# Designs tried in a protein design run: designed miniproteins, single chains, continued (5). Part 56

Each design is a single chain, and the fold is of that chain. pLDDT is the mean over its residues in the fold that is shown.

## One batch from the design tools (miniprotein)

Design m17929
Fold by ESMFold2-Fast:
Structure m17929 (fold): chain A 65 residues (1-65)
Amino acid sequence: SIQDLEQQLNQLNDQIDAVTRQENAAIAAGDQQRVRQLTMEGASLTVQRMLLYVQIQVLKKQKQA
């Protein structure tokens, strides 16, 4: 259901938040290599979130059509 997908989106947002906190810590430490690695991890999760968003929108459109 759309509600189940929204719950999955919330779980994915928690993962993104965790990576962001780690990235902020790496920035504070001046560790540019670690920042780069965490940025790539965050980008991957962001793509997954985008795809889930699109899936939710498609289902909402199908329900309204």
Scores: mean pLDDT 86

Design m17930
Fold by ESMFold2-Fast:
Structure m17930 (fold): chain A 52 residues (1-52)
Amino acid sequence: MSDDYKKAFRDQVDASVQLLHMIVSGAPQADIDAQQARVDALDRQVQALAQQ
């Protein structure tokens, strides 16, 4: 398993934590939607790297 996988996984976790904080703090819906899209993109990267 590559170092890129570990980095992508950590980035996904960090982005997910940021999303939760944005929701709890009442951030604008557009910002929440953008962060959710980022989490989804990082999840796809993690899945792609995990197949190595």
Scores: mean pLDDT 82

Design m17931
Fold by ESMFold2-Fast:
Structure m17931 (fold): chain A 68 residues (1-68)
Amino acid sequence: SPIQQVQQQIDEVTRRLQELDARLRALLADPSASDEEIVAQGREVARVGHELTDLQRQLDALQAQQQS
């Protein structure tokens, strides 16, 4: 099912986002971390967050099509 495939992708991307966010939080707590490293990690979190948003919109569209 296309819906099941997108749900599995959302689960995988959500897990990746959680790992990236944990890394960002660790960098923010580390007084030796550089501003450049923090900014780079923040961009990574934002990029994967956008991917998750796109997948959620795709899921919403598929569910709407099934209910229509």
Scores: mean pLDDT 87

Design m17932
Fold by ESMFold2-Fast:
Structure m17932 (fold): chain A 61 residues (1-61)
Amino acid sequence: ALVQNLEAQIAQAEKSADPAEASRQLEVLDGQVNIMRAVGVISVEEETELSQRIRDAKARV
């Protein structure tokens, strides 16, 4: 459930009332997604989907 946990964290960051805090949290999550892909715990497809969700979340904050 790593991907689902990351998706939940992205949604939670997006809900932040402070756009600057939301952006910081999304940057941390983006870095975590990159590391997880680099060490092989998620697929390239999963990384692409999570990165797209982070990009969409950043656009909404």
Scores: mean pLDDT 80

Design m17933
Fold by ESMFold2-Fast:
Structure m17933 (fold): chain A 95 residues (1-95)
Amino acid sequence: LSEDARRDIEAAEELLKEAEKLIEQAEKEEDEEKYKELVRKAAVTLTAAAILAVAAMFEAERAGDEELLKRAKEVLERLKELSKRLDELEEERKK
């Protein structure tokens, strides 16, 4: 049982949900100052999720747990998608 990997994955998954909600709020935010704060919070949350997902990937690999390793990689893939969405939002808002 890869307890550390599982905990890190669960924490990363929760942070990804928070980041997605922050990005959704930023996409609908009309106030420029509130928009910038939502973007900053989303970026920080995505960074924290990345650190946990990478840690979980190493722990799962060490434990030989293929299911947890796959789950950690899925977290990293979703993280890349959310990071791209945030970048695209920032470009769109500068028009």
Scores: mean pLDDT 85

Design m17934
Fold by ESMFold2-Fast:
Structure m17934 (fold): chain A 92 residues (1-92)
Amino acid sequence: SMEEIREFVKRLLARFARELQDLADEAIEKGMSFEEVEKALREHYDRLREEFLAELDKRGIPDEVKEQALAAFDRIYDAILGEARDRLEEKK
């Protein structure tokens, strides 16, 4: 059903978002500069985005729903990166 598709996408998006957040948290904890955190996040984001798309394709998610899910993942990435920048500017 469409509701089952939406719940599946929501759970997948939450899982991949958590992976990105955990990567950001670990990089910051290691004392990386913002430039190093941004590079690490970008590399992991590119990889996770491809994995996320593959999981959506495997489940047979409709293209319009896939596009919305990818856009949501992209927005989550931007939010995580912005939060990491703010956190590192506050660390003195």
Scores: mean pLDDT 83

Design m17935
Fold by ESMFold2-Fast:
Structure m17935 (fold): chain A 103 residues (1-103)
Amino acid sequence: DPELLLEYALAVLQIHMYELALKRENDPEKRKELEELLEKYRRRAEELLARRPDLREYFIEVGREILENAPPEVKERFASLTPEEQEELLLLWGAQRVYSKYP
């Protein structure tokens, strides 16, 4: 289902964007708004994954293909991450690849 793949990719990308925004934001009110948006998209991703549990693993596999073709410095940095951080980065790379195939 191409539409379901795209929606999940968008949710993963939105989660990452709001996490990055929160790392830069010092204003309490703006942080609260970003936290609410982050929770909203995390919930959306969970709902999509509940409908299609294999979505997460599919995106992680796409991410692994990207890692295999990455420069040595990227592979070294990846190897320094925790297993949880590694999986989330693979998921993000997979989502970016899938999203880039659509307008």
Scores: mean pLDDT 86

Design m17936
Fold by ESMFold2-Fast:
Structure m17936 (fold): chain A 64 residues (1-64)
Amino acid sequence: MLSDEEIRERVLAEADRLGLTPEQKAELERIFDTLLKIKEKNPSLTPEQIYEALRKALRALAAS
């Protein structure tokens, strides 16, 4: 099972491969922090759901 730290590292590595700007990477980190706060209040959120949400955000930022 992926840890929150592993998810962050994987998503940031993918962002670097896609050539995201520092500003776009900062937005990804903001989204991740928001998801972690939601997870604390809603422990039913799985690491896999967080990873999927971050990958969708990554793709949206890369497409912009």
Scores: mean pLDDT 80

Design m17937
Fold by ESMFold2-Fast:
Structure m17937 (fold): chain A 72 residues (1-72)
Amino acid sequence: NDKLLDNYKFTAKSATKLAEDYRNQSNKLKAEGNRNPSNSSTLNAQADKLDAQAQGYEDAAKFMEESAKKIS
C-alpha cells in the first residue's frame, strides 16, 4: 500500500503543478487583456480555456488526495 499511496501523492502533486501553470498562463492573458482592451475578447477566451484545463487538473489532484486519505 505504500507504493500506491506514494503514487497517489506524486500524481496529486504533478496535477497540482500543472493546474498552477495553467492558472498562471490564464492570469497573464487576463492581465494582457486588461492592458490592451482591443484584444481583451480573444485573450479572455484563451484564458477561459486555460482555466477549464486548470480546473480539470485541480479536480484530478483532489480525487488523488481523497484516494490517498482512504488508503492511509
Scores: mean pLDDT 83

Design m17938
Fold by ESMFold2-Fast:
Structure m17938 (fold): chain A 74 residues (1-74)
Amino acid sequence: SPEEQKRANRELTLLGASIGIARIGKFLGSDPEKLLKLLDETEQELQALKAKYPQFQARVDELLAEIEEIKKEI
């Protein structure tokens, strides 16, 4: 439904924000172990969101790819 899509989009936006926080943390020289933990937790939540809302698969896969790129730089 349109309401469910709005809720899922809001959840996806918040998960994207977590990835942004990890990027800022890396830029500021934050603890690599803490950054990796945040990225791992965000990845798990993205996988759960994709399972619940298959229509967002493409957007979720894009964010998962961003997590992989950030992890390689840590």
Scores: mean pLDDT 85

Design m17939
Fold by ESMFold2-Fast:
Structure m17939 (fold): chain A 86 residues (1-86)
Amino acid sequence: SEEEAVEERAKKSAEELFEKAKKIAKEKGLSEEEFKKLEEALKEGKPLSEVLDDKSLKILNESLLEVVLEKNDSEENRKKADELLA
C-alpha cells in the first residue's frame, strides 16, 4: 500500500506537470489541432512522436523543461527564505 501511494503521488505530480506544460506549449504556438492529437494519443497510449510533428514535439519538450526549471527555482527560493529566517 505504501508503494501504491508513492506511485499514485508520482502519477498525480506528472499529470500536474504535464498540464502546466500544455499551457506553456499553447503560449509557444502549439495549435489546437496538434493539442487535440496530443490528448488523443495520451488517452490511447500512442507514442507522441508518431502523432506530433517534430516542431510540435520540440515545443512540448521545451515547455516541459520550463515547468521543471520553474519548480526547481521555486524550491531553491523557498530554501533560501527558510535560511534567512533561521
Scores: mean pLDDT 69

Design m17940
Fold by ESMFold2-Fast:
Structure m17940 (fold): chain A 93 residues (1-93)
Amino acid sequence: SDEGMQLSIEVAKAMKPVLEEFKKKNPELYEKVLNDSHLLERMYPSGLYALSQGDTETAETMVEAMALATYSAEMARKLTEIDEEVWEKAEKE
């Protein structure tokens, strides 16, 4: 549904400050991910809905967050926690 896709956008937007902090803390890992073209190609579909809405920044954030989560258990946990918080808030409203 459109509602489910909009919640995915909210997750990505909430991830942006978390992603920026993680990049500052882990610059070597971030550089490694940017050089892993095959990983980025596999993660590209995660940004497609945001791109369809004209939101390139949100799309880039989701692709990078998903790629970093492949290398980092910490990033994977942060992504999962934000996803759960966004969906739980929607269920209460």
Scores: mean pLDDT 78

Design m17941
Fold by ESMFold2-Fast:
Structure m17941 (fold): chain A 72 residues (1-72)
Amino acid sequence: MSKAEEALEEIRRIYDEVKANPDATVEQLKDALLRAQDIYHEHEAEMTPEQRAEAHRLIDELVAELQRKLAA
């Protein structure tokens, strides 16, 4: 796999871990979001437009999960 594909798969793994744990704390969600953003920023230049769109979608969903947890 390319470095971009590996990076996107790691972002997906972070997202899947968050979705698998409905009891995740605010701190765990913040850490997951920061990790996903760091991976994206490191590799965005190597990504196709489709890979960037998917990464943005996953990161936006992590932001939404954090916002839902803060609102609860």
Scores: mean pLDDT 84

Design m17942
Fold by ESMFold2-Fast:
Structure m17942 (fold): chain A 92 residues (1-92)
Amino acid sequence: SALDDVAAALRGAAEGLKAQGIATSYEVKVEGNRAVATVTLAPGADPEQAAKGLGETVDAMVRSGGARRGSVEILDDKTVVATAEVGGPPAA
Protein backbone atom coordinates (compact mmCIF):
# COMPACT_ATOMS: atom_id res chain seq x y z
CA SER A 1 0.00 0.00 0.00
CA ALA A 2 1.06 3.63 -0.34
CA LEU A 3 1.25 3.89 3.45
CA ASP A 4 3.52 0.80 3.66
CA ASP A 5 5.69 2.27 0.87
CA VAL A 6 6.21 5.64 2.64
CA ALA A 7 6.87 3.85 5.96
CA ALA A 8 9.48 1.68 4.18
CA ALA A 9 11.09 4.78 2.60
CA LEU A 10 11.31 6.51 6.01
CA ARG A 11 12.82 3.34 7.54
CA GLY A 12 15.37 3.28 4.69
CA ALA A 13 16.31 6.93 5.22
CA ALA A 14 16.66 6.46 9.02
CA GLU A 15 18.71 3.27 8.51
CA GLY A 16 21.00 5.28 6.20
CA LEU A 17 21.51 7.88 8.95
CA LYS A 18 22.31 5.05 11.39
CA ALA A 19 24.82 3.55 8.91
CA GLN A 20 26.52 6.97 8.62
CA GLY A 21 26.81 7.23 12.42
CA ILE A 22 24.43 10.21 12.52
CA ALA A 23 21.65 8.26 14.30
CA THR A 24 21.82 5.63 17.05
CA SER A 25 18.23 4.39 16.69
CA TYR A 26 14.90 5.13 15.05
CA GLU A 27 11.25 4.14 15.18
CA VAL A 28 8.67 4.30 12.40
CA LYS A 29 5.05 4.46 13.55
CA VAL A 30 1.95 4.35 11.36
CA GLU A 31 -0.84 6.63 12.65
CA GLY A 32 -3.97 6.80 10.49
CA ASN A 33 -2.84 7.80 6.98
CA ARG A 34 0.61 8.98 8.18
CA ALA A 35 3.99 7.35 8.74
CA VAL A 36 6.11 9.05 11.42
CA ALA A 37 9.83 8.36 11.80
CA THR A 38 11.42 9.40 15.10
CA VAL A 39 15.21 9.40 14.80
CA THR A 40 17.51 9.52 17.83
CA LEU A 41 20.79 11.26 17.01
CA ALA A 42 24.30 10.19 18.00
CA PRO A 43 26.09 12.43 20.52
CA GLY A 44 27.61 15.38 18.63
CA ALA A 45 25.62 14.72 15.43
CA ASP A 46 24.25 17.75 13.57
CA PRO A 47 20.42 17.75 13.74
CA GLU A 48 20.26 19.84 10.54
CA GLN A 49 22.28 17.19 8.66
CA ALA A 50 19.83 14.49 9.83
CA ALA A 51 16.84 16.70 8.95
CA LYS A 52 18.31 17.31 5.46
CA GLY A 53 18.66 13.57 4.78
CA LEU A 54 15.12 12.82 5.98
CA GLY A 55 13.79 15.89 4.13
CA GLU A 56 15.31 14.71 0.84
CA THR A 57 13.45 11.39 1.23
CA VAL A 58 10.16 13.13 2.13
CA ASP A 59 10.51 15.60 -0.78
CA ALA A 60 11.23 12.74 -3.22
CA MET A 61 8.08 10.88 -2.07
CA VAL A 62 5.91 14.00 -2.44
CA ARG A 63 7.40 14.75 -5.89
CA SER A 64 6.77 11.17 -7.09
CA GLY A 65 3.18 11.16 -5.74
CA GLY A 66 3.98 8.47 -3.16
CA ALA A 67 3.09 10.92 -0.40
CA ARG A 68 0.60 13.78 -0.50
CA ARG A 69 2.64 15.87 1.94
CA GLY A 70 5.36 15.54 4.52
CA SER A 71 7.45 17.45 7.02
CA VAL A 72 10.65 17.20 9.04
CA GLU A 73 11.00 18.76 12.48
CA ILE A 74 14.02 19.07 14.76
CA LEU A 75 12.57 18.58 18.25
CA ASP A 76 15.90 18.95 20.11
CA ASP A 77 19.63 18.19 19.76
CA LYS A 78 18.89 14.42 19.97
CA THR A 79 15.59 14.00 18.10
CA VAL A 80 14.40 14.60 14.53
CA VAL A 81 10.91 13.60 13.35
CA ALA A 82 9.89 13.02 9.73
CA THR A 83 6.25 12.60 8.72
CA ALA A 84 4.74 11.47 5.41
CA GLU A 85 1.01 11.49 4.74
CA VAL A 86 -0.76 9.43 2.05
CA GLY A 87 -4.18 9.56 0.41
CA GLY A 88 -6.14 12.53 1.79
CA PRO A 89 -9.69 13.07 0.56
CA PRO A 90 -9.77 14.65 -2.90
CA ALA A 91 -9.66 18.44 -2.96
CA ALA A 92 -13.23 19.79 -3.29
Scores: mean pLDDT 84

Design m17943
Fold by ESMFold2-Fast:
Structure m17943 (fold): chain A 100 residues (1-100)
Amino acid sequence: LEALRKAGASEEEIEEARRKREFTARAVRIVAEYVIALVNKDKEALEKAKKEFGELMKLEPEEVEEFAKQMEKEIKESGASDEELLADAEAALAAVEALE
């Protein structure tokens, strides 16, 4: 954002860039929380993450469920360990905190 201001971007353009960054940060946080909940078999956290994802992406519950099933399938097919999935999710959460 400071780089955009130094390049002569308008306050409106800077604010739009900030909103896009906040949207991306929120999406990354929700996905990371979903992966953590999946590894921990935390049903309440999974349902919360699905709801937040649907609200962020403006998706119906059925569309969110299909996306979740596809993500779970890809994770299983990747062969990643629970330890690797947790480490990646925690790193993603830390990266989001650094962007704020």
Scores: mean pLDDT 76

Design m17944
Fold by ESMFold2-Fast:
Structure m17944 (fold): chain A 96 residues (1-96)
Amino acid sequence: MAQELADDALESAKRIPISTIQKAVDSLEQMLSQDPTRGGISTQLAVQYVLLAAAYLNEGRTEEAARLADRAIEYAGPNELLRGTARIIRDRALEA
């Protein structure tokens, strides 16, 4: 499951400009800062950080990809599937 999601994120990230993903991250971080208890925002932020990390990894920017994957792990919280997905992206970045 987590490996399939990591592979899907890497493929999806090829089709989306990094600037578009970054704007989504910035918007979600602003929403989370205004209401940390708002349901789903932290999970959505984790998903966007996975996608952003995958985009940087696709560009060969491995140090940035690893840092962004760590942010995804933080925002995933107890969501083991998202944590697993982010760890796979991070590990691929660290092995490159």
Scores: mean pLDDT 82

Design m17945
Fold by ESMFold2-Fast:
Structure m17945 (fold): chain A 82 residues (1-82)
Amino acid sequence: MHKVVSQAGDAVFEVETPYEPVFVQYGNVTLGMPLLEDNVTLGVGRVLRGLGDAIDAERSGNLEEQKRAAEEAAREAEELGK
């Protein structure tokens, strides 16, 4: 089991998954996601999407939107780890 962490400001979300995590960070937003090693293309697509989400959240200038992005990333990591 690997720990996947997503955070924005003081909000920290942590989940455990059998997949090795990858992290993207832009400004105050860090999004963690499980890398599905059995499918490299899906893993790369997930990282690119996560980077876009982090950039959009940071550019919003809204801390609640940034926290929501981090929480959503954690929720996706938890679902994939089931």
Scores: mean pLDDT 75

Design m17946
Fold by ESMFold2-Fast:
Structure m17946 (fold): chain A 93 residues (1-93)
Amino acid sequence: LTPEQKKLIEDFKSTAEYFIEQLKKAGKILPKEEVKKLADEQLETMRESAEKRIENLKKYFNATDEEIEALKAQLDSLLENFRKEVDKIIEEM
C-alpha cells in the first residue's frame, strides 16, 4: 500500500473506533432506536467520505483499478466490522 492508501485505512479505522466508543456512552442515556439512527447516519457519512477519498486517489495519485478494488474491499470489511460492533452495543443495552 502507498502512504496515502495506508492513511485512508488508518483514518477510517480510527474514526470507526472513536464512534464506537461514543455510541457506548450514548447507549447509557439514549433509547435503542436513537442509538440505531446515530449509527446509521455515521455509517452513511463514513461511506461517503471513503468514496470521495478513493476518487481523489484515482484522480491525483494515479491509483490503479486493482488498487482501488483492494481498497474498497478493505473499507467494506471495516464497515461490516463496525456494523457488528454496533449490533453488539445495542444487544447489550
Scores: mean pLDDT 79

Design m17947
Fold by ESMFold2-Fast:
Structure m17947 (fold): chain A 89 residues (1-89)
Amino acid sequence: MPQEVGVTGDDLYITKQATVDDNGVVTATLTNPTSETLTGTVRVLYPDGTLLAEQTGVVIPANGSKTVTLKVDAPPGTRVGVVFTAKKP
């Protein structure tokens, strides 16, 4: 799935769509296009905006990537949004 990067106020967002696998796990690779290391929170959201899982303290290196893996309470095949939020550098 392609990722999207946005900035609103002081917050930088990296958003990726994913699907819940047969084990109830969501995996997404998030790429940091900035020249500074980002530390923030990953949230997995149902299409209606319901929070399914959250992981704090996620670090993505400058110009690098981080693969996140979160267990969710949703059926396999469910489409979800994966949103990383950090303070902009």
Scores: mean pLDDT 80

Design m17948
Fold by ESMFold2-Fast:
Structure m17948 (fold): chain A 95 residues (1-95)
Amino acid sequence: SLVDQIVEEGRKILEEVVKLYKEGKLTAEHLMKIPGIDKKLAEKLVQLKDLETILGYVRGAILDKYRPQLTPEEFRRLREELDKIAEELVEKYKA
C-alpha cells in the first residue's frame, strides 16, 4: 500500500539520521535533504544535539509532505508507525 511504502521510506530516513548522529557526522546539509526542513531549522537542530528532538522534527516533516496524499485513516496509521519507529530508535540508542 502507499502507507507501507511511505513507512519504509520514513524508516530509512530516520535510521540514516540516527546513524549520522551516533557517528557525530550529522550536519545541517543532511537534514536539509528532508523536504520541509530549511537551513535555519537544520542548523538549530544540529546545535541542540538532542536525538529525540531531531527525530521529532524529521518525523513531522515526513508527515507534512504526505498529508495531502492520504485519507485521515491512512495519515493516522502513518503517524502511529513513524512514532513507533522513532521511539524504537531512541530506545535502542539509549540501551
Scores: mean pLDDT 88

Design m17949
Fold by ESMFold2-Fast:
Structure m17949 (fold): chain A 58 residues (1-58)
Amino acid sequence: MSPEEAIERMRRATTPEEIAQALDEAVKSGAPTEEISRAADEAVRRAGLPLGGPVPGF
């Protein structure tokens, strides 16, 4: 799996569970840690905050 594809999948993930799966795939693909961290942070924020609901907990 391409590292770029794995990062893109993580950015498209909409649920925390999918983000976790995509994160594992990205690490496994050898994507740079910095890119993975950034994409994961944005994906988690997107899944929680864009809901406009309560604090994005778990």
Scores: mean pLDDT 70

Design m17950
Fold by ESMFold2-Fast:
Formats: sequence, structure tokens, C-alpha cells
Structure m17950 (fold): chain A 57 residues (1-57)
Amino acid sequence: AAPKVFGGKLGTEGRPALTPEQQALYDEVIAKAKELLEAGKSPGEVGLEIQRWLAER
């Protein structure tokens, strides 16, 4: 069945045009988030730590 208007295009909308610079930053953020989760941080704490880490760049 076809989506009628709203909310049926998750795959299409999930295809951002990434530049090499954006890709590198994305990879660093993912690696940092995984490290913090492995350290036992909650998702909320991981978000705050990533925000702080990005501000220090």
C-alpha cells in the first residue's frame, strides 16, 4: 500500500548528502558515543558528553 501523505518516507528522508568533512565528523561522533556507552554512561549523559566534546574542538 502507498503512503497517503505524511510519515511514509523514512528510507528516502534518511539519505542525507554527506560531504567528506561531514562523514569524518559523523564517524568521530559515533566512535565517541560508543566509547561513552561502553563506559556505562546513560543515553542522556552520552548526549551531554558529546556536546561538550564537540565544543572543545
Scores: mean pLDDT 68

Design m17951
Fold by ESMFold2-Fast:
Structure m17951 (fold): chain A 91 residues (1-91)
Amino acid sequence: VSEEELDREVKSALAEIYIYLGKQALERGEPEEAIKWFEKAVKLFEETEDYEGMAEAYRVLAQAYEKLGDSDKAEHYRKLAEEWEEKARQR
């Protein structure tokens, strides 16, 4: 395994951990904290070109914004999740 491959694997694992931490924050009623974790996950999935991860991250961002009462942001991220899920299926 090369340094580049290890870096990609580490980033993917970290992004999944961020999704987990964000979901835990949502369960505690802390949607603002959850959004911070999910945004960190988005950046890592973007760097690793993980289309499935991008879709999941945007889906949970939509849920977090819905809990905040920000319906415009929730709809925006829901559409992004659908777009990336479609890209993941077509690859």
Scores: mean pLDDT 84

Design m17952
Fold by ESMFold2-Fast:
Structure m17952 (fold): chain A 97 residues (1-97)
Amino acid sequence: SLKEKLDELLAKAEPDSDVDEETFRRILQALIDVAEKYGAEKVKELARYLLERDVPPSKLQTLLDFIREVLKKEEPEKYDEILKAMDEEIQRVFAES
């Protein structure tokens, strides 16, 4: 299960980010919105799973790396387009923080 693999990675991950809880939740919502727009259902489901549970914001980079890996396997033909859209929305969230 992708959720089980993600949980294992997050449990072992060191803190990699200095992001507050509000910004972290906004990033997860941005990922959901982009994934829904492009039909990346697995990425959307993972981001919703994370948003619905208590996940430490300090592990954001590990989480983003895993989501990018899942996206590349789910949408190999649209990977670059969707990744660009995700990165643009994440940058927007940081600019507003």
Scores: mean pLDDT 83

Design m17953
Fold by ESMFold2-Fast:
Structure m17953 (fold): chain A 82 residues (1-82)
Amino acid sequence: DKLKKELEELIEELKKAKSLEEMRELVERAFEVARKAGLDEFLLDIAEGLILIAIGVAKITGDPEFAREQAVKVLKELLKEL
């Protein structure tokens, strides 16, 4: 499955991302892949919102690892649906 592989590769890139800006871009690309794969739009909107909140918290606290951990966790759950 091409879309499943693309999402797996984006999750691996996300684990290596060094800035919140890079994480946000990778997350946006991952959700494009999930939408193309036909996952439920409401589920995707909630999941994306959760990650964006985590990025916001990380920006305020100066802890990018918090955002990375939350984004990887959420995207891995979406990967199970593919």
Scores: mean pLDDT 85

Design m17954
Fold by ESMFold2-Fast:
Structure m17954 (fold): chain A 116 residues (1-116)
Amino acid sequence: MDPAAAASGAIVLGHYAEGRARGEREGAPAASEEEIDDLALEIARVQNRAATEDGVALGERLVIEVGAEETTRHMLEGLRAGVAAALATHPDALTTLILDNGNKELLARQEEIIAA
């Protein structure tokens, strides 16, 4: 495992955990399936651009569980912020992020975008 890619994953997970804690504290509503799908594809495109345009090395796969009933909008905001923070801190390496909501088509589409 690339140490910088591993560190980028820790940054993403930290922001995700902050989003979860904030959502629990505020009684935030669950995110819709569309909001989860849209963010997963957004993050996949960010990773593809980083690898293809900026030469960022994509490291080992980190799968993040984002079940619609368990994932709040604050958790999705945390993921988006975490990816941005990881790229700003570790511009040469990023863990490969995959969001798993149990939808096999979403998983396949994320892999397709990242590999393009």
Scores: mean pLDDT 83

Design m17955
Fold by ESMFold2-Fast:
Structure m17955 (fold): chain A 84 residues (1-84)
Amino acid sequence: MLTPEEAEKVLEIVEEAVQRLKAGASPDEVIAFAREKAESLGLTERERRAVLGLVDYAVDAIEKGADPETVLEEIRKRIEELAA
């Protein structure tokens, strides 16, 4: 499980990734951004795995026509569960 501090870092990266996707960035660009940001912040393997998994989930859902704000709410709940 992630610590609350780790969960906050993961959420910040995923929220920024979703905002970039809403602004018209490609899935590949958003995934590359998330990976680079996680590496630059020195995230652990577990934190990086959480970031990439959640970004992949968000990309898939939004490409299938899900509302980005609804996807972010779902991601926040998943991160809270990972921090518990």
Scores: mean pLDDT 80

Design m17956
Fold by ESMFold2-Fast:
Structure m17956 (fold): chain A 84 residues (1-84)
Amino acid sequence: GASEEELEAAREFVAKHLDTSAARTPEEGQFLLEVAAGMAGIVAGVGKVAGDEELYERGRRAMRGLRSIAAQGGEASLRFLQEA
C-alpha cells in the first residue's frame, strides 16, 4: 500500500481541492478519488516540467496515496473522504 507520507499528502490534497460532501455512495467516493488522483498527477507533471521539485513530490505523493485508497474499493474510498 501507500506510505504514511503518501496518505497524508492525499488527505491534504482532498482537504484543499475537493468538496467531500459531493460523494454520497461508495461508487461516487471511488470515482471522486480516481479523479483527484488524476488531478494530483497533473500537478506532479507540472512540477517536473517546471523544475519545481517540491511541487513534483507533493503531486506524486498525493497521486500514489489517492490511487492506493481507490484500489481498495468504494467503501474504503468513501470512508477516506468522510475522514478528511
Scores: mean pLDDT 86

Design m17957
Fold by ESMFold2-Fast:
Structure m17957 (fold): chain A 66 residues (1-66)
Amino acid sequence: MIVLGGRKEEVLLIVAEALRRNAKVEDVSETTVRFTGPDGTSVEANKNDIEDIRAAADKLPEVDVL
């Protein structure tokens, strides 16, 4: 279950990147979201900064899609 605050465009980007990397997303604070990858790698991002969200997603391990 995901709980996100923020504008819909930023929320959609967070959800899209989480799904793309098979990661869980958690709302840590009003300004911070956490991604947790399938291998347990976690990265935090400023949910008000689209560039920071993208950078955090890039730090997650790529999922081998068969």
Scores: mean pLDDT 68

Design m17958
Fold by ESMFold2-Fast:
Structure m17958 (fold): chain A 81 residues (1-81)
Amino acid sequence: MSAEEARALGREALEEARRGRRELERALADPDAPATRVAAAALRAIGGGAGGWIAVRQGEKNGDEEAVELGREAMRLGGMK
């Protein structure tokens, strides 16, 4: 994976993790939300975290600090620390 691809993955993973986290917060704030909505939001956040982990690995390999920082934040929001 190129440095540019790693940065692009990191940005996408971070956006996905942020979205999943926000959806999870909204679902938890709604007492009538079905468990499936909560689960779907959590899985989205986790998926963003997983993408972030890949971005960190590729960023470290390429010496790309931006990809590493984006990936670490995605992992944090996805609960993968």
Scores: mean pLDDT 81

Design m17959
Fold by ESMFold2-Fast:
Structure m17959 (fold): chain A 89 residues (1-89)
Amino acid sequence: GSFTPKPPVGPPTPPVDYSLTALLPPEAIDKVIQLIKDNGGEIISYETIPVGDKVLFKAVIRLPEDAIDNLKNLIEAYGGVLISLEKIE
C-alpha cells in the first residue's frame, strides 16, 4: 500500500493513575492488589472500610488502560462490585 507506516520510535507511555472504589469480599483485596502489580501497575495509596461482610476498598492506583477489563472481571469473579473507576488527569 501507499500509506506510510507508523513512526519507528515513540515517547515512553506515562503511567495512568486511577481513583478506584469497590466493594469486595475481604479475601479479594490481596487478589486485586496482586492483579494490579502483575499487570505492571502499582498501588499509590489505599484504605479499607468494613461494610457488613464486605470491605469498601478505596485506592489510588497506576494501571495500564488494557488491564482495566482484567480488574473489572476479577472484582466480579470474587463477588465484588466496582463502584467507580476514574482516570486522574
Scores: mean pLDDT 77

Design m17960
Fold by ESMFold2-Fast:
Structure m17960 (fold): chain A 100 residues (1-100)
Amino acid sequence: SNEEKALKKVEQATIAAATGYSSYVEDKDRAAALALLDLARALLEEAYKETTNPEIQKKIREMIELLDRMIEALEADDLETARELLEQIKKLTLELVKEV
């Protein structure tokens, strides 16, 4: 279904965001981290367009807002805030996957 395709992209976006966080924090590779976070954002925007379910769209938009805040936190070298935001993204992804 379109919802299953959207959820697959949400899962891929969450993996990209987590990998981006690790690249920034562990590898100190800012360029790789930002590229992965940009990929995560693009995947969430595609997922938003593929679903017609307003509740799924609302949660995807919330995830995009959290991702944008995570990028800002990383650019400010606020690693604790970035980690907390990533954990919120992961929680929303788990909730979305369980609902469909």
Scores: mean pLDDT 87

Design m17961
Fold by ESMFold2-Fast:
Structure m17961 (fold): chain A 89 residues (1-89)
Amino acid sequence: MTVLDLSEEEKERLRLILEVQHLSLEYIQDPSKREEIDKRIEELIKELEKLDPRAAEVARLIREAAIAEVEGDEERLARVERELEELLA
């Protein structure tokens, strides 16, 4: 409800990361949209790269986790989870 006292860059970074997270959930849930979602996530990652390369890396890992979940790649999921923990620490 209250507008957070965040910079415009911090607000945009948060918006882009949340959109990548939302699209990644749709990617898992709806196979028919995967190609369209994948293209849109790539565009969002490019925008994040311009604002904060670290935030872009977080977004790439969120996308990679969604792909690993769909493919049933438990080893890749565990690696991505560890890399996200290291980036967010």
Scores: mean pLDDT 80

Design m17962
Fold by ESMFold2-Fast:
Structure m17962 (fold): chain A 80 residues (1-80)
Amino acid sequence: GSLAASNAGAAAAKALKDLGGEAVDAKSEEGKTVATFRAGSGGTMKLEFTPEGVEILENEGAEEEAKAALEAAKAALEAL
């Protein structure tokens, strides 16, 4: 994946860790990274990172964590 996508993923993982969550996996292919995160509340979410932006693909009981991670990832992409 691109450096921008990797940086956004790291920012999202940090935000989730601050909320008691953790990254459980990440897959990178042809300019995109899909990362799965587990929230401290027991919910999970899946985010897709591309050079164009960040999208929430799935959210199962982790709405607050998903919002925080998306904001952190957008900030990281905007800083590039």
Scores: mean pLDDT 69

